# Ledger of designs, part 10: designed miniproteins, single chains, continued (4)

Each design is a single chain, and the fold is of that chain. pLDDT is the mean over its residues in the fold that is shown.

## One batch from the design tools (miniprotein)

Design m12338
Fold by ESMFold2-Fast:
Structure m12338 (fold): chain A 55 residues (1-55)
Amino acid sequence: MSRAEKAEMYTAAARQAIDQKNYETAVIYSQRALKLDPNNAEAQELLRQAKALLA
């Protein structure tokens, strides 16, 4: 599996975690996606959203 495919998989998992209101899990998956693809705008937005909902 390529880095881009793994980043998309983690981004999808972060979206699902937000839908389930599991914001801590969404932070973890968004951070993993950004580690693989730092320019992934969707992962950046999901991380920001999940952190805001935890605060």
Scores: mean pLDDT 83

Design m12339
Fold by ESMFold2-Fast:
Structure m12339 (fold): chain A 59 residues (1-59)
Amino acid sequence: SLEDEIEKLEFKKLLFLSFYNTSKFLAEKTGNPEDKKEAELLEKKVEELQKQIKKLKEE
């Protein structure tokens, strides 16, 4: 159902938020470009999931 789909996406978003927070912390501590890029990619994934959730809730 639509509600089940939204809940699954919200759970997936929470997982990627955890990964993002860890990568952001690492990037801040190391200053490495690779760590910064990984954090940026994870941030983008969170944003895409948020957009998908919003579209499903739009109506």
Scores: mean pLDDT 84

Design m12340
Fold by ESMFold2-Fast:
Structure m12340 (fold): chain A 81 residues (1-81)
Amino acid sequence: SSREEEIKRKAKELLDALRRGESLETLQRLVNELLDLMGYSEEQKKEIRPEVVTTPEGRKMHSMDNDFLDEVGRYYGELLR
C-alpha cells in the first residue's frame, strides 16, 4: 500500500541519517514522521525521541531508543520482502 511504501522510505531515511550523524533537528523530524505513519500515539512519541548525550571526554553524541531502532529495522526488512 501507499502507506507501507512511505513507512519503508521514512525508515530508510532515518537509519541512513543516524549512520551519517545528521543533526538532532533532522533526526527529530524523521522520527516524528515515521512514528505518525506507524500509528504511534502522542504519549508513545514522548518516549522515543533522539537526544544529545555528552560523553566523559566532552563529546556530543546522538542517541535514541534501541528498541525503536530494532523495530524500524525489522519493519524495513519486512517491506523489502
Scores: mean pLDDT 64

Design m12341
Fold by ESMFold2-Fast:
Structure m12341 (fold): chain A 80 residues (1-80)
Amino acid sequence: SALAEAAGRAVNRRAGGTESAPGEAAARAIAEMTGVSEEEARKALREAGAGESASNEQAGRALLKLAPSNPARPPAVPPG
């Protein structure tokens, strides 16, 4: 849970929030961090119980669900 809170805080900070963020903004942040589509990020957030807004715990759970095996890697933006 401490890991989920830390992950969710990173997501919501990227989305422009501190304690919670709008679900669409959180989904966009998760998509950027994991490389999945925004639709896949929204599905993960819904499965974590998020609605119009996502708490730190919900955002963190969604992020960890999409990236369970590689906890310490930088974001990658391939040029082509």
Scores: mean pLDDT 73

Design m12342
Fold by ESMFold2-Fast:
Structure m12342 (fold): chain A 77 residues (1-77)
Amino acid sequence: MGDEVLRASIEEGERYAKQGDYETAASVLEMGLRVAEERGASKESLAEGYRKLSEAYEKNGDLEKAKEYEEKAKELE
């Protein structure tokens, strides 16, 4: 199920973020969100994933992408 795929991607992304590897964390989350959406993840799960992705990009200094994904998460809520 899409929600399960997204949860696994969030956990993996958090592991990279804890190591300070925000670029890899963002990449893992972006790929996980893509697969989760294809597999029918709930709007609630997708919103959580996009918020985590926004945070990863913000910490990586990519404010443009951070804002984009924050707005996308807000739209799903």
Scores: mean pLDDT 82

Design m12343
Fold by ESMFold2-Fast:
Structure m12343 (fold): chain A 97 residues (1-97)
Amino acid sequence: MITVTISPSSVTVPEGGTVTISATVTGDEPATVVWTKVDPAGRRTTLAVQVLQPGETATLTLKNLTRSDTGVYTPTATTASGETATGSGTTVTVVPP
């Protein structure tokens, strides 16, 4: 079974700031990582798709943040064999500067 570990679990950033979220995927197979965002209204958006080799870390960098970037950012990894694992999610809160 693969696992996905995220860092950080939560972050508060002023508008105009930058956030980097990292997802570490364990396993011996290439994995496709899909980054999704769930906003406070429950709307899900797909942000990025990354293909990782075994032992690589997926990173999502958000630049020029606005209040609309507030939400829970979740990586889901799927291996070549079809196994899936979802990280616990990073809560990003964008505040006025």
Scores: mean pLDDT 82

Design m12344
Fold by ESMFold2-Fast:
Structure m12344 (fold): chain A 78 residues (1-78)
Amino acid sequence: MEKKKEEANKLAAEGNEAADKGKYEEAVKLAEEALALDPENWVAQAVLAKAYAMLGKYEEAKEYAKKASELSGEELKV
């Protein structure tokens, strides 16, 4: 569904911007909303990994980083 993926991409981008500004709790919320719309959104998973790492939740950060890495290979299909 194109509309859900587009909204997920927008939320993931907003989450990445929030993380860049040091708003890690906001980044988590935005990335979680993105994953609720598109569970395969690797950008949202990467944002969660970064935000959780900055919040000291290293186990959660590691799991999301792994998922983001696995999914990014599929999105960049050559």
Scores: mean pLDDT 78

Design m12345
Fold by ESMFold2-Fast:
Order: structure tokens, then sequence, then C-alpha cells
Structure m12345 (fold): chain A 64 residues (1-64)
């Protein structure tokens, strides 16, 4: 898992520079290749939650 973890971290960092869609694709590819489907699903759900957050992801009483 250590080598896989390093590879995942690098590719996720690169994908993050390109946007959410790239991150999701990278996670799916890794899940299929290394049997990390459950981990990838958890990460994708987190990304989807962040994507649905209001602009700036600020508390409800701060600027719209």
Amino acid sequence: MKAIEDELAVRLAEAAQRGVEAVKETLKEFAEEYGLKELAEAMIKTIEAARNAPPGDKVPFIKL
C-alpha cells in the first residue's frame, strides 16, 4: 500500500491542479486498478459535497 499511496497522492495533487473532474477520474482509475473502490468512493463523495457548497464555502451568516 505504501507505493500505491504515494502514487495516489501524486496523481491526486496533479489532478487537483486541473479541477474536480480530473480528481474524480483519477480516483476512479485508481480504484479499479488497485481495488481501492471503497476508499475512492468516500473521496468522491467528499468532492461532490464540496462541489455543492456555496461559493466561498463560508458560514451562512457571512457574505452570499
Scores: mean pLDDT 64

Design m12346
Fold by ESMFold2-Fast:
Structure m12346 (fold): chain A 93 residues (1-93)
Amino acid sequence: SIIDSIRSIRISGEALAAGQAEVQASGERVRVRDFVERLTGERIESGFLILFYVGADGKERMKVIGLEDYLDPSIDPASLVEGIAVVTSDTPL
């Protein structure tokens, strides 16, 4: 079924923080799709990223970002707790 093609990929806060810091240092505009593919090594057709982070008030927050959107360069790498990419991928031939 179509549900069987949907995967959840966990990305550690450590991996997210390292990737976010690299993007900030480069100054480039990175799409969330490219960011997730770089961190996971997965090829991704469609989906979204659920990002868990600690706000300036010390409270855990959640943000849902489409894969075709650009990564927010203002996100503090140290605030990142976990990511969950909910994705479909093309089947390798």
Scores: mean pLDDT 79

Design m12347
Fold by ESMFold2-Fast:
Structure m12347 (fold): chain A 109 residues (1-109)
Amino acid sequence: AKTTQTVVLRFPDGGTLTVTLTYDSETKTLTVSAVDTTPGAVSAVVNVLRAADGSLLAHLVLTNGSGSVTVKVEPEEVDGEKLVVVEATMADGSRVYSPPGRVTLKAPE
């Protein structure tokens, strides 16, 4: 069975990055997919952290505005609040940070 949560991060310049987290309890995998619509962004880095201890669950580098990564995560690590932290890099080399996104995941039975 799968559970899916989506978080939308808004940058100060009006750009958005949409992050979708899908956990599959049968394979024990977390898939993180992201689409960056921030104007002028050439890359972005998405980190998914466990809020309870700050442990890194997934690291995704976006090129050309999108990307996806699948990682093995046990159900007890998936359950609870996750922090989504994003850094976008602009064509001029400047970096833009969104406020951290928060999403609660629960592994399906």
Scores: mean pLDDT 78

Design m12348
Fold by ESMFold2-Fast:
Structure m12348 (fold): chain A 100 residues (1-100)
Amino acid sequence: AAEEAELRRLLAELGDVFQKAYEAIVNDDKEAFDKYLEELKRLVQRALERGFVTPEQAERALEYIEKAKKSTDKQEQLDYLGEAYLAFAGPLVDRLRALR
């Protein structure tokens, strides 16, 4: 119950931060994009500390976040942001489903 509630809150926060990062790319807001990528990194670190993702899953998500941050091309930023989302959200959704 407590773990399910925490996973649901984490997924909701992830969705919100992802949406804001996406909007920052669309609006050419580099400062906002960098800010929300740092927030995504903090969510990954929190999930790792809680044991919700493995070190390998966390590394994969962080690698895509770093690639998105270093990209100057809008399409590459969108592609890497999407890959980061799937790499992080996928394990969290799988864990949530396993609790049912």
Scores: mean pLDDT 87

Design m12349
Fold by ESMFold2-Fast:
Structure m12349 (fold): chain A 66 residues (1-66)
Amino acid sequence: SEDDKIAQAAREASKETGLPVEKAGAAIELMREDPELTPEQIAERTGISVEAAEKVREIARKAGLI
């Protein structure tokens, strides 16, 4: 399911960035709801770094979520 894909992508993003899984998941959810958001806007809304937001986006795209 999509929820299972999001959970898996959030775990991978957490592993690669050091973010809590819940924060990585929230960033992925924002990217899915607002695909026009820049990494800077995602970082501002979730409280993560721009580099972390970029890495989370890369993982979400690779997973076919965005």
Scores: mean pLDDT 85

Design m12350
Fold by ESMFold2-Fast:
Structure m12350 (fold): chain A 51 residues (1-51)
Amino acid sequence: SAEEGVKAVREAAEKGDIDKMQEAALKYTKGLSDEEARKVNEAALEALQKR
């Protein structure tokens, strides 16, 4: 689900592991609609901005 993807990319980004964040984004967005994938991508960008 999009919610699971958002959580996974946020946790990886908070740890500063960019590789793990990208892996999570690819894995969780692969089965999602374009709208849901956008939510995951925005969450990743927001988490990186907090660093």
Scores: mean pLDDT 75

Design m12351
Fold by ESMFold2-Fast:
Parts: C-alpha cells; structure tokens; sequence
Structure m12351 (fold): chain A 82 residues (1-82)
C-alpha cells in the first residue's frame, strides 16, 4: 500500500503542471485526504479518496495518474478483504 501511495503521489506531481488551477487544487486536496486516511489506518476512506483521484484523472485525460489511482484502489480493496 505505501509503495502504491508513493507511486500515485509521483504520478500526481508529474501531472500537476498540465492541470488548470481548479483541477490542481482538487487533486492536491484528494492527495491530502488520502495521506491522512492511510496514516490513520482508515482504509475505507483511503479507498474513497483513491477512487475520487481516479475519477478526476480520467476526466482530465491523465492516463498515468488514473492507472496509479486505480492500482492503489485495487490494493486497498484486497487489504479490506482480509
């Protein structure tokens, strides 16, 4: 999970210069919520944040960010099934 979070953060940083100010602020907020949820061990809230990031990325056409967010969401679902 931590590795998937780091990959998502890297993809988001690479994508930020290509986003308008509103989309950038939304991505930054979702990343902040994701970090806080993971640090608290709130995997359900972390999953919701990862799914929101994937949605924003798909709407913006950011393939790498969408793939990273979807990979994290999948890892979080697997962890919740344990």
Amino acid sequence: IREAVAALEAAARAALPELDEESRARVELALKQLRASVERGDLRSALAAAEELARIAREAGLEELAAAAEALARALREELER
Scores: mean pLDDT 78

Design m12352
Fold by ESMFold2-Fast:
Structure m12352 (fold): chain A 98 residues (1-98)
Amino acid sequence: SEVLELLKYILDLLDQEYDEKELERLAEGLEKTPNKDGYYGLLKISESLLKKEKLPFSPEDLNDAEKTKEVIDLLKKRNKIGLLLSDIMEAARKFTPW
């Protein structure tokens, strides 16, 4: 799962420990979010943050794994990656099975 791979990348950058099964369930919930899939879908959840930070990217760039990681690295450098994770977790919670 592209969503699962990207979540692992974000958590590794934050030096956060995670339960593999819990992370898989969060990724499953995110895959159920309307119009959100893969790398672009995950970043689109935090579109307001990306616009506020004025990141120089195109939607086409966000379909490339390496370009998506570059955007995440910029958020990490600006100490904004925790806000991205917060937006992602809230979206996942809305669509995960209770």
Scores: mean pLDDT 66

Design m12354
Fold by ESMFold2-Fast:
Order: sequence, then C-alpha cells, then structure tokens
Structure m12354 (fold): chain A 60 residues (1-60)
Amino acid sequence: MEEAKKKIEEAREALRRGDGYEALRLAMDAGVIAFKEKDVASQKEAFRLIREATRLLREQ
C-alpha cells in the first residue's frame, strides 16, 4: 500500500510537470504494486493516471 501510494504521488507530480512518459511509467509501476498488494483503491487511481498520461501524450 505505501509503495503504491508513493508511485501514485510521483506519477501525479510528473503529470503536473507535463512529463507524460514519466507519468505513464510511474502509473504502470503503481498499478503492478497495487495489484500485488490487493489495494483496489490504488489500482483504480493508477488506471486513472495511465489514462491521463496517455491523453497528455496524444495531445503532444
């Protein structure tokens, strides 16, 4: 749970900076960690961040 949350926060910071590639990598890592930890809330947040990072990359 703590590791997934840390990666989620890092992904949000990357999105704030406009770094879609870094945000996507961090969100994907967060999703894998959250899945292993059985943290459904963090899994949902990670998938949301993956979509946001993908949208940012498509708009560039």
Scores: mean pLDDT 82

Design m12355
Fold by ESMFold2-Fast:
Structure m12355 (fold): chain A 54 residues (1-54)
Amino acid sequence: MKREEVLQEAKKRIEELNKRYQELIDAGVSEEEARRIYKEELKKFAEELQDKLL
């Protein structure tokens, strides 16, 4: 099903966001700031994904 492809692409994007989060931590950004950025980007992506799935 095409929905499965969209979900797999979404998981790849989420993994990229996870890697960016870790890169921010490695760069010396505080955990609070890095998590705030991560969640904000994750919400934007989830909203876009819902529009594509619906």
Scores: mean pLDDT 76

Design m12356
Fold by ESMFold2-Fast:
Structure m12356 (fold): chain A 119 residues (1-119)
Amino acid sequence: DDLEITLNALLEALKELKDLFKDIESKFNEKKAALILDKIQNLEDIELSKEEVLQLLLWLSQQESFALSEEAFKKLLDLMGKSKDPRVVEVLEKAVELIGDAEGEMVEALREALEKNKE
């Protein structure tokens, strides 16, 4: 429930803010994005460049819905926080806005990713 609310807020934020990723579209590799997500879902020890994070988020914005385990979602949020990209900050801020007054471990992980990116 908390996971679904937080994940759906993130996906909605990505959909609304698609134009932030316009410059990434010309270099977009769907197969690479899917492979990165598969590694995240399997909790593999992975580091992503800013461009790889942005490509993954662009790919996620094109999905109607996506299911992730709580641990995989936390890993995705940590990678977003580490990206230090202002576009990721805008996405996370929009997701927090869409979540509203909902509380939970996934909501807290999203807020922590936002603070980490702002550092």
Scores: mean pLDDT 80

Design m12357
Fold by ESMFold2-Fast:
Structure m12357 (fold): chain A 58 residues (1-58)
Amino acid sequence: MSEEERKKAIEIGEGALQVGRLLQHPRLEAAGEELLRKAKEGKASLEEVIERVDALGL
């Protein structure tokens, strides 16, 4: 994954986590934390992060 794709994946993951916290939804918050962690560690591609966020209905 390129540095630009990694930064975008992190930004999307942070957005998902913020939405989970705003909605006070523990499952959505946990999913957002997992996505952010994987994006930061480079263990998820930008495509995978987008697909998982879409699967969460965000």
Scores: mean pLDDT 76

Design m12358
Fold by ESMFold2-Fast:
Parts: structure tokens; C-alpha cells; sequence
Structure m12358 (fold): chain A 95 residues (1-95)
């Protein structure tokens, strides 16, 4: 369960980073970067023994930030937002 939550958080982080790279403006890049940081935090939290539910919350935060990057940064950020959402769903299913 914890391993799956950590994998989901890591995927959400990768999605956030991808959204930041696809974003066409500074606001979209900042939102995607925030998503990447949140997802990384979740993955590290899992390694440090954070509850699986908390890891899933971090992954969900990463997906929300990546979605904001797509909304503000344009369609090129959308694939990253979709990847982050899949990661958050995986982490939540593990919780």
C-alpha cells in the first residue's frame, strides 16, 4: 500500500514537472513547479513513514497544481496535468 502511494506521488510530481515545461506563461510554469514539489514531498513522506492517507493528499495537491498549470499555461501543459491526476488516483486507491 505505501509503495503504491509513493509511486502515485512520484508520478504526480512528474506530471507537475511536465505541465511546467508545457506551460506558455510564468503563472503556468509556477503552478506546474508547485505540483512537482508537492508530489516529491508526498514520495519523501512515504519513505519517512508518513501515513498513506497523507501521501495521497500530497499527490492530490500535486494534481490540482498541475491542472492549474494547464488552465493558465495552455493546452501544451495538459498532458502533464493528466499524468499528475493519474498519479493522485493511484495514491488514493492505495490509501
Amino acid sequence: AREKAAEGAEEAAKGGAKAAKGAKNAKGVAAGAAGAIAGIGGAFGAEKGEPVEAVAEDAEGAAEAAEKAAEEGGEAARPGAEEARRGAEEAREAA
Scores: mean pLDDT 79

Design m12359
Fold by ESMFold2-Fast:
Structure m12359 (fold): chain A 60 residues (1-60)
Amino acid sequence: SNAEFEEKIKKKIEEISKLVDELHRLLRGQDPGTVSPEARALLEEIRKKDEELKKELEKH
């Protein structure tokens, strides 16, 4: 149903938003010219979640 789909999309957006907030917190403690392994891992997780969201949207 549309309501179930909307709730699923909302949850995925909320998950991505939380990871982005965590990334911003982490980056505030780093030099502008360096990306830590922790920041790289978090960026990869965000990318994967965004790909999952795109695939979900493509199904409808």
Scores: mean pLDDT 79

Design m12360
Fold by ESMFold2-Fast:
Structure m12360 (fold): chain A 60 residues (1-60)
Amino acid sequence: MEKQKELLKITAEIIRFRARYEGLTPEEVKERVDVAANVFKKQYPELKEEIDKLKEEILS
């Protein structure tokens, strides 16, 4: 469980890092985060609520 959460956080950091360097708009960042969150929820359905919460934190 903790390893999956750390992987999700690292993935979010990578998306944020690329957004800063590629000049992505907030909408584009949201799209990339949504895709990543959906992939993680498919692989780890038991973490759905935590993934959704992390997505909200990233987009807030």
Scores: mean pLDDT 69

Design m12361
Fold by ESMFold2-Fast:
Structure m12361 (fold): chain A 58 residues (1-58)
Amino acid sequence: MSEQELIDALMGLYGLSEAEAREVIRLVREGRYDEAIALLMEKGGLTREEAEAILKLI
């Protein structure tokens, strides 16, 4: 799976902007999981459980 496929999925399924989707991927790669979860919940409207599931795909 490419980085662009993940960005497209986050934008299409959860309504994140491209910048927000890229920020989630960056935070996960830096090990900043709590901040990535918070961003997904605040901008994507995900529950904590849904945000944690998305992190496993990155």
Scores: mean pLDDT 81

Design m12362
Fold by ESMFold2-Fast:
Structure m12362 (fold): chain A 58 residues (1-58)
Amino acid sequence: MSEEQKKAAEDAKKMVLDDESAKEYIEELAEKAKKADKELGEAIEYGLKKALEELKKK
């Protein structure tokens, strides 16, 4: 995974953990990114998934 993909995943995770309402925005961003760069979109989606797992833990 490239540095850009790692940063995108971390940024997505941080945004959702800081503000849960950003979840829908990040989902849309991941879908748009997948059209241009599948791996980048998947990295954003991975970050979102990790944030949701942390939120489930409280």
Scores: mean pLDDT 77

Design m12363
Fold by ESMFold2-Fast:
Parts: sequence; structure tokens; C-alpha cells
Structure m12363 (fold): chain A 63 residues (1-63)
Amino acid sequence: GAEEARERVRAGLAAGDFAAAGAAIAEALTSGDREAALAAAEAMDEAQPGDREALLAAFDGAE
């Protein structure tokens, strides 16, 4: 759900675990759950610019 997606992204970012945060975003975006996808995107947008860059790099590397 949305809260779970948001919490997982925030937890990963707080721990510096960009792979876990990226995986949570990928799961939310591919789940078909618009609410979860929006929550994950909002959590990513709340990240510091440097953390956001690291997160996007980890997400891109997962392709």
C-alpha cells in the first residue's frame, strides 16, 4: 500500500541504502497501484538533492 511504499523508501534513504530505496520505488511503480506509486514518488521528492542523485543511480543500475 501507499504507506508501506513511502515508509520503505524513507527507511532506505535514512539508512543510506539506496539499493533498498530504489527497489521500493520500482516495486511501487510496477505494482499497478497508483496510490503506492505516488507515495514512493513523494518520498523520493522529499530526499536531499545528493541522496536523490544516488537513489536514481542505484535505480538505473537495477535495469
Scores: mean pLDDT 73

Design m12364
Fold by ESMFold2-Fast:
Order: structure tokens, then C-alpha cells, then sequence
Structure m12364 (fold): chain A 63 residues (1-63)
């Protein structure tokens, strides 16, 4: 799980939010409550121009 999150964060740093979102989604399939994966997916959605999906994830992180 942590390895997928780390790779996703690296892809975000490289400007590849679509590929990053894919890895964060895989991490969340293994651990749905993984905070770093939720935060990474949130940031990926923001960069992809999906603010509604990002807001929904933000609510899950805050809960």
C-alpha cells in the first residue's frame, strides 16, 4: 500500500495526475482508510479539474 502511495506522489510531482490517481485508487482498494492515499487522490482530482470529486474526498479525510 505505502509503495503505491509513494509512486503516486512521485507521479504528481512529475505532472502526471491521471497516472497518479490510478495508483491512489489501487491503494484505496487495499486500504480504503489510507489517509495519504485519500489526500493524494484529492490532489490528483484538483489537478485534473474535478473539484466536486475532490470535495467529496476532502469530506472523507475530515471525518
Amino acid sequence: VDELVRQGQELLRQGKPEEAAELFKKALEIDPDHRAALGGLYLAYVKLGKPEEAKELGEKIAA
Scores: mean pLDDT 77

Design m12365
Fold by ESMFold2-Fast:
Structure m12365 (fold): chain A 85 residues (1-85)
Amino acid sequence: SALEALLEEEIDRYLERVREQLRKEGRSEDAIEAFVESLRKELRHLYATSDWSPEEWIAILRLILEGKDVADQAALAEEIARIRG
C-alpha cells in the first residue's frame, strides 16, 4: 500500500542518518552495514508486533528525524493529520 511504501521510505531515511553518524565516528563500512541491517530488522519487528498504525509509526519516525519529543501528544497528532490529509 501507499502507507507501507511511506513507512519503508521513513525507515530508510532514519537508517541513512544512522549511517552518516557512524561514518563520522570512524566505523568501517562493513560494520555500518551490519549495524544498519540489524536495526532495520528490529524496526520491522517492532512495527509488526505493535498495536500502532502505519501512520503512527511514520509520524514517530518523522518526529525523531526532526529532533522533536515523540511523547508530545500534540506534535504526534499534528504529524498524523498531515500524513492522513
Scores: mean pLDDT 77

Design m12366
Fold by ESMFold2-Fast:
Structure m12366 (fold): chain A 68 residues (1-68)
Amino acid sequence: GAADKLKALAEKLSKDPDFTVTLVGDDTLVITSTATPERLIALTLQIMGDYPDLDVSLSGDTITISPR
């Protein structure tokens, strides 16, 4: 289900030292970074492309991912 996809995505992204990944409950990922805004935008677009059935939003330095 979506929760399993989010857990797998969290594990994958946690390997990148530029990003801090937090799983909130069983269904929401919060990603923060001190990297450039361009890097966050690139990651947001990548996730949207790889997981089109997930809701992905970028606000400031924070990316939020949840099931649709």
Scores: mean pLDDT 77

Design m12367
Fold by ESMFold2-Fast:
Structure m12367 (fold): chain A 58 residues (1-58)
Amino acid sequence: SERERALENAKKMDPNDPRVKEAEDAALRALTLGELSAEEAQELFLERLKKEIPEVFK
């Protein structure tokens, strides 16, 4: 539920927002390097968004 809400809120933001891009980049890098599974990379993405944009993901 919190994960789904966070993803939906992220879609309502500007997809070109540098904070969103940085969160995606961090998750994609970890996934590409084999450091995290796809699910873990998505969790990292959401955690980064929550840290950078706490107002949206209260």
Scores: mean pLDDT 73

Design m12368
Fold by ESMFold2-Fast:
Structure m12368 (fold): chain A 51 residues (1-51)
Amino acid sequence: PAERAVPDEEALGRILRGWLASPDPAVREAAAAVLATSGHPAVRALAAEAL
């Protein structure tokens, strides 16, 4: 789309979802660490749902 809405939080959430579903445990651990460190509301909601 021509309009660039600010999808940073939503895009990050989608990426982290993919990483948490990864068959690679190192990738899942990295995603979990990001979720544990981030106080962002969208990331926190994703962590509560995924973990």
Scores: mean pLDDT 66

Design m12369
Fold by ESMFold2-Fast:
Structure m12369 (fold): chain A 64 residues (1-64)
Amino acid sequence: SAVEELAEFLGISEEKARNILNGALTLLKDPNFSEEDAIEFLMKFGGLSEEQAKYVVELAKKEL
């Protein structure tokens, strides 16, 4: 699942991965947020690298 893949990629628990993925989904569903805005938000407030934030956004897009 996307949650399991993200948890393994980030080296975190499935609970934390689910929360990150749900956050990204919420941002991507907001018409005022672009993919670039979502990536920047995840880096700035999520503490993710650019590579990690991009991967989260790609997984979230597959769930839309």
Scores: mean pLDDT 83

Design m12370
Fold by ESMFold2-Fast:
Structure m12370 (fold): chain A 60 residues (1-60)
Amino acid sequence: SAAEEAEKLAREAEEAAAKGDVETAGRLGQQSSQVGLDAGDEKTARRAEERVVRAIIENG
């Protein structure tokens, strides 16, 4: 499902952020949010953005 794909991309973005790869984290986070938006699930898209931004801040 779109929610599962968004979750997978958000998780990969969090892992990239934890490794200090902010560029990859941002790219995967945008993809996760876009999957949510394309599915009409603004809540999933917003949560994906919040998770990735938080991970980048916590690891930067």
Scores: mean pLDDT 81

Design m12371
Fold by ESMFold2-Fast:
Structure m12371 (fold): chain A 77 residues (1-77)
Amino acid sequence: MSDQEEIDKASEAIQEGAQRLADGADPREVVKELVEKAEELEKKGDLHAARALYKAAVEIARNAGDEELAKEIEEKM
């Protein structure tokens, strides 16, 4: 099973990203931060938590109208 602590951190990162978007943050900046965290989790072998962050990043990119960025992130999954 994936580390429960890493899953909790992924959930917090997604929540923080959502709050920043609500406050008017640049969606591309939020996506970049989520992808960087997902890549760190992949390096640790926590593919489940990493996939959750990639999925959140894809949704944010699509909601921002950046289909090309969303596609690039999906290719990493």
Scores: mean pLDDT 79

Design m12372
Fold by ESMFold2-Fast:
Structure m12372 (fold): chain A 60 residues (1-60)
Amino acid sequence: SAAETVGRLRDELGLPDAAARAIMRLLKQDPNATPEQIRQAMLDAGASPEVAEEAARRLA
């Protein structure tokens, strides 16, 4: 699930709580969000480009 994947990103990559909340909100509003939208949401929430790319890869 998206929530499980976000939890792993927090544990493995140190994803900030604000970024985790941002992606969960995006996926709740649009379950079919594109990898590009997921990456952009992570960047907007202060995640590094590397973490944003990995999040998009795992959640898309």
Scores: mean pLDDT 79

Design m12373
Fold by ESMFold2-Fast:
Structure m12373 (fold): chain A 61 residues (1-61)
Amino acid sequence: SLKEIGEELMKIAKEGLEKGLSREEVIERVKEYLKKKLPDMPEEVIELAAEIIVQEAEKEL
């Protein structure tokens, strides 16, 4: 479900940031997961979604 995808994306982002990965590396990991789960999503939407998810993860740390 979209909820499960969202929960996993937040987990990936938070774990990446907590491990000390750069913001850029965390965005790339989130994008890779989005491309795998939602392959029909346009690249521009994937990039925007990944940045929003990482920004929200940063606010929760």
Scores: mean pLDDT 84

Design m12374
Fold by ESMFold2-Fast:
Structure m12374 (fold): chain A 75 residues (1-75)
Amino acid sequence: MREKAVEAAEKIAGPEVAEELRRLIDYHLANGVDEKTAVLSAAAILAQKGLVTREQAIEIMRAAGVDEDDAERAV
């Protein structure tokens, strides 16, 4: 899930955004958050910061294996 999210972010928004997503996922995982929730939270934060659009955040989450309904609720 994590690796696919980062790969999707790089293809959609470039390597700098992918590194920020990786950093946010790793931060959440270090705090005991599960991988799915870490990916959802990280992608939502990228959208909130304006680094990706809402649609791009959903695409990143879906590429990671998140259900569309869960992805849409996260953003």
Scores: mean pLDDT 86

Design m12375
Fold by ESMFold2-Fast:
Structure m12375 (fold): chain A 67 residues (1-67)
Amino acid sequence: MKKVLIVVDKDEEKAKEVAEKLKEEYGADEVIILVNATPEEARRLARELHLLYGYDVRLFNAEDILK
């Protein structure tokens, strides 16, 4: 099963830094960075990837990871 991480932040550079760290930590096959996406838009994409392709999708807000 393909593992996909979706990382959301308002700052592209911050999202990329968090995505690189999480990709190694979770062993993700692919990372998608969404800049200025709403939580609803991000959840919709995650649901579509899971339902249409059967991917194991994990959604993270960069803000929550950098606690």
Scores: mean pLDDT 76

